# Designed miniproteins, single chains, part 73

Each design is a single chain, and the fold is of that chain. pLDDT is the mean over its residues in the fold that is shown.

## One batch from the design tools (miniprotein)

Design m2537
Fold by ESMFold2-Fast:
Structure m2537 (fold): chain A 103 residues (1-103)
Amino acid sequence: EITLKVTPEQKSLTVPAGATVTLTFKVEASADGTVELELYRLNEDGSVEKVATKTVDLKAGTQTVELTFTAPSTPGTYQYFVKATVGNNSVFSEPLTLTVTAP
């Protein structure tokens, strides 16, 4: 079984509404494998939305992966987290806080 750990390099960031945002994640894998990364947003109404997905071929060790998405058009505070899946193993990153400001 591949052991996987995903850590966001940013804990919080502030962006204007509708900005293109690139989040960088440190991914540690115990063996080579194909990883599915799913970026989720926790909306103000309490719903969870999948915002971006990326499939990457990992090698054993530590590597950096970027996920790009468009910030919400509505100013506010949002939480994001990544679900990473390799085979039958899934792990979640720590949450990241995104503050969206009026442009």
Scores: mean pLDDT 82

Design m2538
Fold by ESMFold2-Fast:
Structure m2538 (fold): chain A 78 residues (1-78)
Amino acid sequence: NDEKIKLLEEIISSLDEKSGKRGALLFELGKLLAEQGKIPEAIRYLRKSIEILESSKGESETLKKILEEARALLEELE
């Protein structure tokens, strides 16, 4: 749902911590798309999530865990 993605991007743009939170939100969208069987879209968003989370690793333990989960899911889908 493009409208949902756009809304999430607007939300994170208003946040001080937008980079790490953007990565986490993209991971959630990737999981939802994978559950719906939209594998190519899921892979695309998971790759974007990983890229962002790698640049924000060290900010929190939660973001590190999300990064590892995103990598594991991407490997499973490829």
Scores: mean pLDDT 73

Design m2539
Fold by ESMFold2-Fast:
Structure m2539 (fold): chain A 57 residues (1-57)
Amino acid sequence: GPPDPEEVDRAGAGAVTLLEAGRPAEAELKRLAELSGQPPPRTADEAAAYGRAAGEA
């Protein structure tokens, strides 16, 4: 089924914060991939777009 939008939003926000700070976000990106079944985002913009898409679905 579709991922929980709240869980995806929280993981996405965490990944964006870490990526914008230039810190490793591997665990957060892996979590986003697991929640969605999609490949992990690699940039803060991709992680943010990912959270937005989950919130719209």
Scores: mean pLDDT 65

Design m2540
Fold by ESMFold2-Fast:
Structure m2540 (fold): chain A 85 residues (1-85)
Amino acid sequence: MPTGTLVLYTYDAEGVRRLLEEVSGVEVTYETEPLESGGKKVTLTLAGLDGEVTANAEGIAGAPEEVARAHAEAILARARAAAAA
């Protein structure tokens, strides 16, 4: 089964995981790595997607959930479009 990997840079890995899980309707797992810049590198694994997508959300102090949601929706839409093409 195809399994896609998403790499994001954000302050709220758990929020991103929840948003992707809610938007995709599938189980999402993730692993976080702290960055020297004070953000986090988040690697997410989603069932039903294929390929790897990277995005950056650094420097978003004060609104991580809202930005994380926008990034999650955009990335998921892009990943699904790539899979459908």
Scores: mean pLDDT 59

Design m2541
Fold by ESMFold2-Fast:
Structure m2541 (fold): chain A 86 residues (1-86)
Amino acid sequence: SEVEKEAEKKLEELRKELERKIEEYELSEEDKKLVEESLKKTEEKIREILETEKDPEKALAKVEVLVESTLGAVDMLIWVEKKEKE
């Protein structure tokens, strides 16, 4: 319950950060779709962790890894797009 609330909070923070990046960097419709698909996959994986990982500290650590990995992948996409459009 509390673990689920903390995970939902981290996921909400991730959604807001991704929305901010999409607006700030004016991502194309194709890139926006990739970000949305990435977020959906991350949400599915987080739900799976919450169902399978019984240690609350370990569950939250795994959620944090997924959140940071998603942000890192999106940052890489933004970096590549910006470099290609020199």
Scores: mean pLDDT 84

Design m2542
Fold by ESMFold2-Fast:
Structure m2542 (fold): chain A 81 residues (1-81)
Amino acid sequence: SKADEALARIEALVAERKDVIPSSVAVALYNLAADHIERGLPLERVRAHAEALIARLPAEHRAAARDLFDGILAVLEEYDA
């Protein structure tokens, strides 16, 4: 399904960054995306929760987490198109 394809793409983005961000952060960002796709959490709320999470990280992890979230966001925007 379109949902399964989007989630698989997000899982690939997370896997590519497993050595550069904490696993708890990667899981949190994945879960926000899954909540959007599977539970209808509005994209505005996904963005707000992700930005709050990223803002609490050390600067180096913040850059990597932002890069991951930007990739996730692109997948979610394509899913909503």
Scores: mean pLDDT 86

Design m2543
Fold by ESMFold2-Fast:
Structure m2543 (fold): chain A 79 residues (1-79)
Amino acid sequence: MRVTITVVAKDDKAKEAILQTLDEIETLAGKFVSKSESGKTITAVFENFKSIESLSGMSILASSTVVEGAESVKVTVEE
């Protein structure tokens, strides 16, 4: 299973904080296959997790850093 997390940051400072938050997700959920940046948009591709519910349940995604710093967060799942 492959998961793509796309986050659009409000500004450059928020982008840096969101990147740090994504590094914490990698530590808890397994390794990202790729992580890329385009302007204020961060795209991280992840494999080797048990379920989307486990990913959605992570407190890190609900952190003030992501909630206040992100314009949008999108999660896409592929088998």
Scores: mean pLDDT 66

Design m2544
Fold by ESMFold2-Fast:
Structure m2544 (fold): chain A 121 residues (1-121)
Amino acid sequence: SSFIKRLQQLTRQLGARRQIPQEELDHILSLLPTLEKPSPAEFVELASHITIVAGKLGLELDPFPELEGKNVPISHLARQIFLTFLLAAADIPLTPEIKEWILNGDYDKVLARIEEALAAA
């Protein structure tokens, strides 16, 4: 999957920039293929680990109240959490436009924004 390969590349680049310990980075990378079709257990593991890593890095992950109480696929929730983490790690603010891309499943646009920001640095 080109989507998973792009996530892996961005995760490695941002992991290096943020000096994420190799063990924690390897754990994140191992969970990325599950984003295509995560089980409930894989989703909980990803969400928990991302929350812990974000906290250690001093990153606040913006909530998506628009997804609360709605019947949303676990794959969409997993991608939303992970993309929010990558945006925060890249110092990209979660603008209304980017939030709309995530809510609509326009993940390619989010990845392109992160890739552009990293190329400009």
Scores: mean pLDDT 84

Design m2545
Fold by ESMFold2-Fast:
Structure m2545 (fold): chain A 90 residues (1-90)
Amino acid sequence: SALLELIGLALRVIGALIDLELGLISDEEAKKEAIRELERALEIAKKAGNKKAVEVLERALKKAKKAKTGEEALKAALEGIMEAMRLLEG
């Protein structure tokens, strides 16, 4: 299900946040991870046909791309994916 796939992506973002906090990845790698997981989430939402989830994820992707830090990018990704999950809950 689309919801289960988004849960998997949210868990990957959480893992990247932990890795960043522990100094295991750089800000640049954290930003790349955030963008990658958001692009994956966007494709899942598009295939599910949920227009609101697509809009939320497109905004999160723009926010992550403009983020000055890896933490800002990963937080934008996590919030966007979690909002998309709520919109697919039905």
Scores: mean pLDDT 90

Design m2546
Fold by ESMFold2-Fast:
Structure m2546 (fold): chain A 66 residues (1-66)
Amino acid sequence: SLDEIAETIVWIARKLVEIGLEVAEYYGFPEEDIARTRAGQARIDATPLDELVERAKKILEEELKK
């Protein structure tokens, strides 16, 4: 279903940010850039899952109409 696909996409997106942060820390990216990304991730983590899923669904619906 579209709900299951949207939920999976939200999960994958969160995991990609986690991986990206680990890679950036490993390669010594600027601390300020890492801090900005962490702040963004914390904002996403503070957002209710239902809101993230609904946003992902709207994006998917728009893509499917193309």
Scores: mean pLDDT 80

Design m2547
Fold by ESMFold2-Fast:
Structure m2547 (fold): chain A 87 residues (1-87)
Amino acid sequence: GPATITLTVTLPDGTTVTFTVDVTGMTAAELAAAIVASTGVPLAIVESALTALGITDFDAPLSVAEAEALVAAISAAARAEAARRRA
């Protein structure tokens, strides 16, 4: 059956957005696009998070664990960007 997960993304301003997504067969590029569309996080932050996780093939299907790791990495990258803008 479909693998649905609830993801919470922390934006650069500290706002959290929660959304439910079906990650069955979803690629890194597709999940990145869905996060940008749902949260307004800049694509550059999402791409930095993918690179930090060692995901170099954006057309490869993600596991649920990889999708959760990506959301955590995006939240961390967004917080780092917010801190950089305050410095």
Scores: mean pLDDT 71

Design m2548
Fold by ESMFold2-Fast:
Structure m2548 (fold): chain A 86 residues (1-86)
Amino acid sequence: SLSDLWDIFRKIIDEALKAGLYEIARLVEEAFRALSEGISQGKLDEAYEKAKELLQRAIDLARQAGHEKIVSLLEYALKKIEELKK
């Protein structure tokens, strides 16, 4: 559900900020904004693609930095977005 997705985004942002990973937090906040705006405007396909792009960039940065817990949370968020497209 969208509620579950919002909960996971909040958790990722909190974990990233606690770890000092400000760029990852920024990318996830931008993904959240893109989804929220896309839902409000009825532009779901564009919103999903933009969110996936931003989350994939966050995953790449988290992997490079060795933050496997944050990688797992980000991959779970991507899975939830794919479930919402069905």
Scores: mean pLDDT 85

Design m2549
Fold by ESMFold2-Fast:
Structure m2549 (fold): chain A 105 residues (1-105)
Amino acid sequence: AEELEKYTDKAIEYFDKAVEAARQGNAEEALKYAREGNKYASKVIELLPEADKETALKNLKRIKDAVERAMEELSKVDDPHAKEALRLLKVTLKAIDYAIKKIEE
């Protein structure tokens, strides 16, 4: 309920910070923000059984958009921390896509 929207907003906040850090070439900072974003995205997925279908899909799609933006910017950075962040975000994206598919059937 309230926690779902709060964690969705936190996930997006951190993925957007990862985008900004990646644009500045700060791969280590981008990885830290990607980890925080993933932490909150995971909390959203855990709360999905408590949410109605419309609210769940809306929040998952918002997080998916933020993850995809972060992946795009990190893909431009040739650094081991950026590559690790991309690996993490690919796992996050797969989890979100799976959750969306299960809700939509």
Scores: mean pLDDT 89

Design m2550
Fold by ESMFold2-Fast:
Structure m2550 (fold): chain A 147 residues (1-147)
Amino acid sequence: MEELLKEAEEKERRAEELRELAQSLQDLRNALSGALSTTEARVRAGTPAEAAEAIRQLQDVVKQLGGAALRGAAHDEEVAERVRALTDELLGLLDRALADPERAADLVAEGRDLATQGLSEIIQYAEEKAERLRAEAEALRREAEKL
């Protein structure tokens, strides 16, 4: 009885932490999408030097926001690994945009699609994992009530 209730409480706490993480990742998705859209517009309208500076500023934003997301995901290694992989892929696209000024705007637009899709997949994973942990916690409580 007492051990099943403790395990149910730990699973419920873990589910709530994953739900809060999913909300934080949704805020990150909105922030990155906005920053990428603003950078794409600046790259299309600006000189090559202004475009390169806008992309470097976006790289610093991606590093800062990715680092914050990794700290928020410190309690879930699977989410942390997915955030790290997405951040590295985004930074690689931005390095390519700096190396190819003629394709820079299209590569920044590709980065927006990657960030939006990649973060949506990580959010869905965190939410589905939270729901599984809640269902397991409820099952353990119903088992404890039968003893």
Scores: mean pLDDT 89

Design m2551
Fold by ESMFold2-Fast:
Structure m2551 (fold): chain A 130 residues (1-130)
Amino acid sequence: SKRQKLLEKAKKIVKRLAKFLGVELSEEEIEEIAQQAVDQLEKQKLSEEELVRLAAIELAKYLAEKLPPSEELAEKLAALFLAVGEVFPLNEREQEILDVLRRLYDSPRVRKLVKEFVELFKELLKELEK
């Protein structure tokens, strides 16, 4: 089914993002995150390209809830959201929120992570076209 193909694509995206973040997730956790991303894609009637954005957001929400709070985790999650804004079109309100994040997390480390996430998102988008 179309939904099963979207779930398989979302699972691959989640797995690659988790690996890049240095986080180990079970197959059950990956599937849960992927299902949430696909549910949001279908509910909001978004294009398949938005699957990368939705998978990144659902993974970030999951990690923020499950992992102990740390400055390193906060920097990684901030870099991930900033990278979403570089690759995907955002409305004015979303852009204002990202401008606040950019001011709060303006470090050479975060800037490097943003560039690395942007490159990863571009690779994931190319894989979706296959």
Scores: mean pLDDT 83

Design m2552
Fold by ESMFold2-Fast:
Structure m2552 (fold): chain A 120 residues (1-120)
Amino acid sequence: MEEVREEAVEKIKDVVEEIKRIVEEFAPYLSPEQQAQVKEVVEKFEKKAEEIMEKIKKASPKELIELLKEFKKLAIETLKEITALAPESVQKEMEDIREIFEDKLEKVLKALIEKAKKAE
């Protein structure tokens, strides 16, 4: 179970860094005001992700599954909010990147959830 918790924390960190990379890629297309708004969304996401990671360190298998589902929802909602703040000219490209991100995230979290279920 401890190894599954450690893997979950590392995968969450990877997802946080991936969202930051997406933001950096589109930063040149954003106005200073849009960049400030996106930065606020990312900072709120990072704080919530850190709280989820801290809870995971002490989580039972059942609690870990619920925390992973909560994180998935948070990450997807965060990327949707960032996309909505972007100029219309880049929104379609950001939506395509979000779909790829959502598929990748779902596969990673599904694997972690199955490992957590086996650890009971």
Scores: mean pLDDT 85

Design m2553
Fold by ESMFold2-Fast:
Structure m2553 (fold): chain A 97 residues (1-97)
Amino acid sequence: MTKEQLDLIVEASLVMIQAAVGKLAAERRLAKTTNPEAQRLYEEAIRKFDEAIDLASKAAEYAENGDLETARQYIEEAKRKVEEGNRLLEEADAVDA
């Protein structure tokens, strides 16, 4: 395995951790909220974090197999999904306040 392959696997793993932390936060807030709009936004945030985990997992597989360009594309998409999830989580928290 090259250093570039390893660096991409590490980056993908960090994105998976970020998405998992965001998902856990959204799930905990969803369990406590009684606001229907906040519930919808937390559920949407959870979906975005799940998408990010799947994309980052695929990125790690592509990097391991030496497809570095595809791995980078999947990492960028996964990061975008994390940003979308975080935005929805913040919006849900504001509605739930």
Scores: mean pLDDT 91

Design m2554
Fold by ESMFold2-Fast:
Structure m2554 (fold): chain A 108 residues (1-108)
Amino acid sequence: MKPLTPFQEALRKLAEKYGLSKEDIEEIMKQPNVTEALKKIMEKVPDLKPEDLREFARDLVRAYLEERGLTPEQIEAALQALDEMPPPTSPEEVIEAVRKALEKALSL
């Protein structure tokens, strides 16, 4: 009925990049929040690369700020802040990186 949310599109993109099955992707999309969905991806892909977690964090930041109607300039500032952080290696580090990038954008 409704198209996928931008957050669900970011999750689907990451899962498809690692060749997860349609059934696995559907299971991931049923998780109650992005952190639990990312944990499911990492359980299925234990060798997930830090650069792919950074790209996922970028997709989440963009989706969140676009949903809240922020300007392209504010979104780009948040993405630049994210690129200055170390590459995340865990779901908790992805969420912390996203939180810091959003805090920078929302404080402008």
Scores: mean pLDDT 77

Design m2555
Fold by ESMFold2-Fast:
Structure m2555 (fold): chain A 61 residues (1-61)
Amino acid sequence: MPSRTEILSIGGNGTIKPGETKTSYAVMLVTRADGSRHRITVTQTVNVDGVVDTRVEVTPL
């Protein structure tokens, strides 16, 4: 099968205010050419200084 990426969920919390931490996330389903599937969660946190921290979690299905 051709490889495919599907967005399952997108969300976040926090507002764009000075001095506030904002968190956003995206959950994706990746299907590889061999039919294997992985759930990928990407989380980004923007701290009060505007520094972005990105975390990626991969779960085989």
Scores: mean pLDDT 72

Design m2556
Fold by ESMFold2-Fast:
Parts: structure tokens; C-alpha cells; sequence
Structure m2556 (fold): chain A 93 residues (1-93)
């Protein structure tokens, strides 16, 4: 169900941010991957074009967060994770 997948995505985004607070980049990347999986599942099940657009942008933000982490840019990754979280929260409204 779309709502269940989006709630799982939010939990994993929060866990990614918490991992970064502890300096656990590998743990953050795993949680980003899990969040992206749940957003992709919600996107496949969604029929609302506005929700789909928000979720596509959220996936792009998670991709950019992972890229930032691979370059050692923790601050940039956190900004992208915060944007992804707000997009997913808006998709739940």
C-alpha cells in the first residue's frame, strides 16, 4: 500500500540521518537504499500524478544524497535527505 511504503521510506530517511550523526556513512547509504526501494514501490502503486511527481523528486534527492556521501560531503547529503523527507511527507498529505 502506498501509505505504508511512504511511512517506511520516512523511517529509513530518519535512520540515514541518525547514522550520519554517528559518522556511519555505510549505514546511512544502506538506509538511503531502503528508503528509495519503498518510494519506488509507492510510485509503482500510485495513480495520482501529483504524488508521482513528488516521489520522483524524492528519489532524485536520495540519489543526490548517496552521491554526496560517496564524495565525503556529509553536509550536502543531509540537505538532500531533508528535502527527500519533506517531499515524502507532502506525498502523504
Amino acid sequence: EVEKHLKEALEHIDKAMEALERGDVEGALEHIREAAYHIQKALEKSKDPKVKKLLEEALKQLQDAAGALRRGDVKGALEHLKKAKELVKKALE
Scores: mean pLDDT 90

Design m2557
Fold by ESMFold2-Fast:
Parts: structure tokens; sequence; C-alpha cells
Structure m2557 (fold): chain A 59 residues (1-59)
């Protein structure tokens, strides 16, 4: 469902951010967050895509 997909993408995004802060691998994390943002946009969730893109920008 849409709700489950949103929850999954937000959870994955949060995990990417936490891992980046733990490891210092910000470049890889930014790339992964942008990939999730593209996935969210392709699924018709532009607001979630913008949120994930913003998270990548502010790492």
Amino acid sequence: SRSETIHQLLTEGGEIVREAKATGKYEEAKEKLLELADQARALGMPGLADLLRSAAEHL
C-alpha cells in the first residue's frame, strides 16, 4: 500500500542518515538518499522525494 511504501522509504532514509553519521561516509549516503528520492518520485510521491533530497543536501 501507499502508506506501507512511505513507511519503508522513510525508514530506509533514516537508516542511511544514521549510518552516515556513525561511519562518516557522507558521499555514499547522499548518493543513496538521492536514489531513494528518485524512487519516491517514480512512485508518484513528490513530497517524499523532496524530503529525501533535502536530507541528502543537509548531510
Scores: mean pLDDT 86

Design m2558
Fold by ESMFold2-Fast:
Structure m2558 (fold): chain A 64 residues (1-64)
Amino acid sequence: EEEEKKLIEEFRKAGEKAGYNAGVDVAQRRGLPADETARLAQRYAELGKEQAEKHAKDFIEEKK
C-alpha cells in the first residue's frame, strides 16, 4: 500500500547512504586508490540498499 511503499523507499535511501559511507571508510582504512574506493563505495551502497529494503519488507510483514 502507499504507506508501505513510502517506508520501503525511505529505508532504501538510508541504507544506500549508510552503505556508501561504510564503503568509503573501509577503502580509506585500507589505503585503496580513488578508483577502487569509488567501486567499493558503490558496491557497499548497493548492498546497504538491498539489505534495508529486505528489512523494511520484513518489518511490514511482521505488522500484518
Scores: mean pLDDT 80

Design m2559
Fold by ESMFold2-Fast:
Structure m2559 (fold): chain A 76 residues (1-76)
Amino acid sequence: SEALEVLRELIREAAKEEGIELSEEEIEELAERAYEQARGMLRRATPEQIERGLALLDERSQRAFRAILEELRAEE
């Protein structure tokens, strides 16, 4: 999943910036949990709420959420 790959990179970079050592297994588990949480949130939100919410996020977080949204739309 492209969204999961973006989430893994985001978590890996955030951990590195904070000086936190995470295993690849921990990164995968965190990415999967974030992915399912975001999917649930996006399914319940209106398009207007999604766009407003994305505007408050940094570029990498926006990219992750847009990838998740694109995958959700492809499943319909």
Scores: mean pLDDT 79

Design m2560
Fold by ESMFold2-Fast:
Structure m2560 (fold): chain A 89 residues (1-89)
Amino acid sequence: SAAEEAIRRAAEAAGKAALEGMKQHNPDLTAKKTIEAARQAAADVGPETARLASEVAGNVAKQGMLYGDPETAARGAAVAARSAVEEGA
C-alpha cells in the first residue's frame, strides 16, 4: 500500500541520512540531515506526520551518535521514522 511504502521510505531515508551525517563527526549536522530526509519522505502522508517523523528521527540520530555507535544511531533513526509514519498513516 502507499502507506507501507511511505513508512519504508521514511525509515530508509532517515537511516541513510543519519549514517552520512555521522561520517562528518557532527551531531548537529547528523540531526539536520536526518530531519530533512524524514520530513521529505513522510511529506506525502501529511504535514503533521512529516513533522513528527522528522522530530523523532532527528533526535534519535543525534543521541545515538553521541552515546552509541553509528550503526545503532542509524538503525534507531530508521525505527523512529517508521513508527512516526505508522502512527500518522
Scores: mean pLDDT 74

Design m2561
Fold by ESMFold2-Fast:
Structure m2561 (fold): chain A 77 residues (1-77)
Amino acid sequence: MEALERFVAEAREIAEELGPDKPEEIAERVLALGEERGLPVAGRLAAAILTNDREAYLEALSELAGKSIEEIRKELA
């Protein structure tokens, strides 16, 4: 949890520095950070959240939880 929370804070800093006009660059930097920290799924989740990509977010949650996208949608409802 602590490592994931630190990663999320770092990802938000990247988004703040690059600004809302650079969603592709934010996604690339956040994905690279996730790989560097050994958190590739967290990297996909953070990139999806910061760039407002709902489909990528659900796919990453599905991989992280080991559940189908339908199961994730039901749990979030």
Scores: mean pLDDT 75

Design m2562
Fold by ESMFold2-Fast:
Structure m2562 (fold): chain A 79 residues (1-79)
Amino acid sequence: MKMSTEELLSQLDLSEEERKRLEEASKKYNIPKSVLAGGLLLWQQLGGRPALRDIARATGVPEEKIEAVEKAMAEILGL
C-alpha cells in the first residue's frame, strides 16, 4: 500500500458522520478501511465525477469485491 490508513484518512475531506460511516461500512462489507479511504480520496481528487464502480476497480480489490466496495463508498457518501 502506497500510504498508511492514517495518512489516507488525513487527506480525506470527510465530515465526522462520514468518518463514522466509513468505519461501519468497513466492518459491514469486510473491506479494509485503507481500501475505502484510498477509493474515496481518488474519487474526491477527481471532483466526484467518476462512477463509484470505476473507483472500486481502481482500488485493486478482487473482482468479487468490486460491488461491495462500490456499495460501501455509496453508503459513506450518503448516496
Scores: mean pLDDT 77

Design m2563
Fold by ESMFold2-Fast:
Structure m2563 (fold): chain A 73 residues (1-73)
Amino acid sequence: MEGKRLVVYKDGKVLYVSERELTLEEFDQLKASLPEGYEAGLVDKETAEKLKPGTAVRKVGLDENGYPIWELA
């Protein structure tokens, strides 16, 4: 998980992209503390550069494990 940045989503938009890389433990702690309606993920540096704050995304469904799938709106 080294080299991964945090992305926070809410209501179909990227709210925050971390400038620094997070460990898996830091990510798990932060995800557990997010308010209802917020989603978080870890992405590589290249993806993080594309997912700037304010980027519109939409939930297009659930994967085979029941997790939400997001794409650029």
Scores: mean pLDDT 69

Design m2564
Fold by ESMFold2-Fast:
Structure m2564 (fold): chain A 77 residues (1-77)
Amino acid sequence: SAAEEGLIDAQHISVQEGYPKDQISGFSLVVGGAMAAGSKGLDGAQAAIVTGIKNGQQTGDTISAEAALEGMEKGLK
């Protein structure tokens, strides 16, 4: 639910800025979810984002929602 709230918040802001929903993808999920999970501060959110990106790159594909969530869990541990 915290990660979902982060995603919704990031999506809401992006829409206000005029970005199409199709451009709100894996990286937006990583940022939004990391902010939600890292409620104790930006440092935790940054670590989770970096871990999520690394996991996505390892698969040889664009970072996915699954990889982003896994990265956030590992980054905040």
Scores: mean pLDDT 47

Design m2565
Fold by ESMFold2-Fast:
Structure m2565 (fold): chain A 62 residues (1-62)
Amino acid sequence: MTPKQQVEELGDKMVALAKRLKLSKEGQQNVLRGFQHILDEKLSKEEAQKLLEELQKRLQEI
């Protein structure tokens, strides 16, 4: 599995967990902050930004 596939899978699990826990807006922001750190380590700046924006949109739909 590539680093990109690994972080995409992690993102999917984080969104699923946020939905199960019915995280508040503050809780969603804390999750995104932690995920941003992982993205910055594993992906290029452009790829990290795109994936973070997609996850933020998915979390806001909860």
Scores: mean pLDDT 76

Design m2566
Fold by ESMFold2-Fast:
Structure m2566 (fold): chain A 68 residues (1-68)
Amino acid sequence: SLDEIIEAVVKMMEELMEANPSWSLEQLEEIVDAIVKYLKDKSGLSDEEAEKIRRVALEKVREMLEKR
């Protein structure tokens, strides 16, 4: 389901940010964009679904950066 994909992407970003505390917001946004593009190309996600994944993942990234 879309929610399971969103949860998987969010968890991946959490793990990447914990492993890479020096990465900037710009670098993290590029990674989210790459993941979303890959999922759109591979799994046939709609533009709306891809944008929802991107939005939720970036919201989580910004939340985690605020705790640094």
Scores: mean pLDDT 84

Design m2567
Fold by ESMFold2-Fast:
Structure m2567 (fold): chain A 57 residues (1-57)
Amino acid sequence: MFSKESTVDEEAMAALDPKEQEAARTAYETEGASTRSVATVIARGREESARRRALLA
C-alpha cells in the first residue's frame, strides 16, 4: 500500500525498466508516500522509455 487514501498504478510502474522502478521507489520512500511525486516519476520514466525505444528502433 502506498497510502490509505490514494494508490499508484503498480501496473504502470511495472512497465518501467528495473532502473526506473528503483528510481520511482526511491522517490516514494524519500517523500513519504507522496502519490503526486511518484506519479511524476512514473510519467518521466515512461517518457524516457518511449524516447529510448524510438531511438533504438
Scores: mean pLDDT 60

Design m2568
Fold by ESMFold2-Fast:
Structure m2568 (fold): chain A 71 residues (1-71)
Amino acid sequence: MDRIETLLSAANTLLGEVDDRVTPEQRRQGQLLAEQTRKEAKELGVSEEELKEAMRALAEQGQAALDKLRS
């Protein structure tokens, strides 16, 4: 679970969203992961917009998975 929450926090950070639903520690880890992901995407020639679109899709799927597991 913590891994998915960290990934969602990273995705929200890349989208410029404030994520108050995760712990401060998960948010910090998400910010670090987001920065590394942005660096890797730049090295691979992936545009910022392409990265944001992929992260938006992943955040939506991740949230749906968490909601299902929470239910």
Scores: mean pLDDT 68

Design m2569
Fold by ESMFold2-Fast:
Structure m2569 (fold): chain A 87 residues (1-87)
Amino acid sequence: MIKKFSDEEIEEINKLLKEALETLQRYADEAVARGLDPSTASSLLVAGYIEMVAAALESDSVEGFKKRIEEIVEEMKRRLDEAVAAA
């Protein structure tokens, strides 16, 4: 699956993934600061990481991967916000 991308495409995917992970970590840190249980935040981060890896394996283009990553980040942010509201 990963080998369906060129070396240059893999580099771009890695850049996008790194930026998305940084954004997701920031959202999780903000949620914990607002009173979310750290173990709940960690579980949601792990779920997000798994979805991002799946997106990289399933996507057939860098553009498709970018769109999927943006969707995953937004979904995980909503789940973190819901968990904070429930705390």
Scores: mean pLDDT 80

Design m2570
Fold by ESMFold2-Fast:
Structure m2570 (fold): chain A 61 residues (1-61)
Amino acid sequence: AMERETFRALLDVPDEAAARQAAENAKKGFEKAGYKVLSVRVTEVGPGQFLLEIEVEKPAA
C-alpha cells in the first residue's frame, strides 16, 4: 500500500483568497515533486490566520 502523509502549514495572510492561492501553489509544488495530492483543506483558525492541510500519497519507490 502507498504511504499517505498530511502536511500542515499555518498561513498568516489577510483573507481567504490569499490562503486559497497559497494552497493552490502548494498543491502544484507537491504534484511537481511527484506526489499525488488527495485532498487540500484551508481552515480559518484566527483573524488573518488559516491552517492549510494537504494530504498526499508518496510516489512509488
Scores: mean pLDDT 80

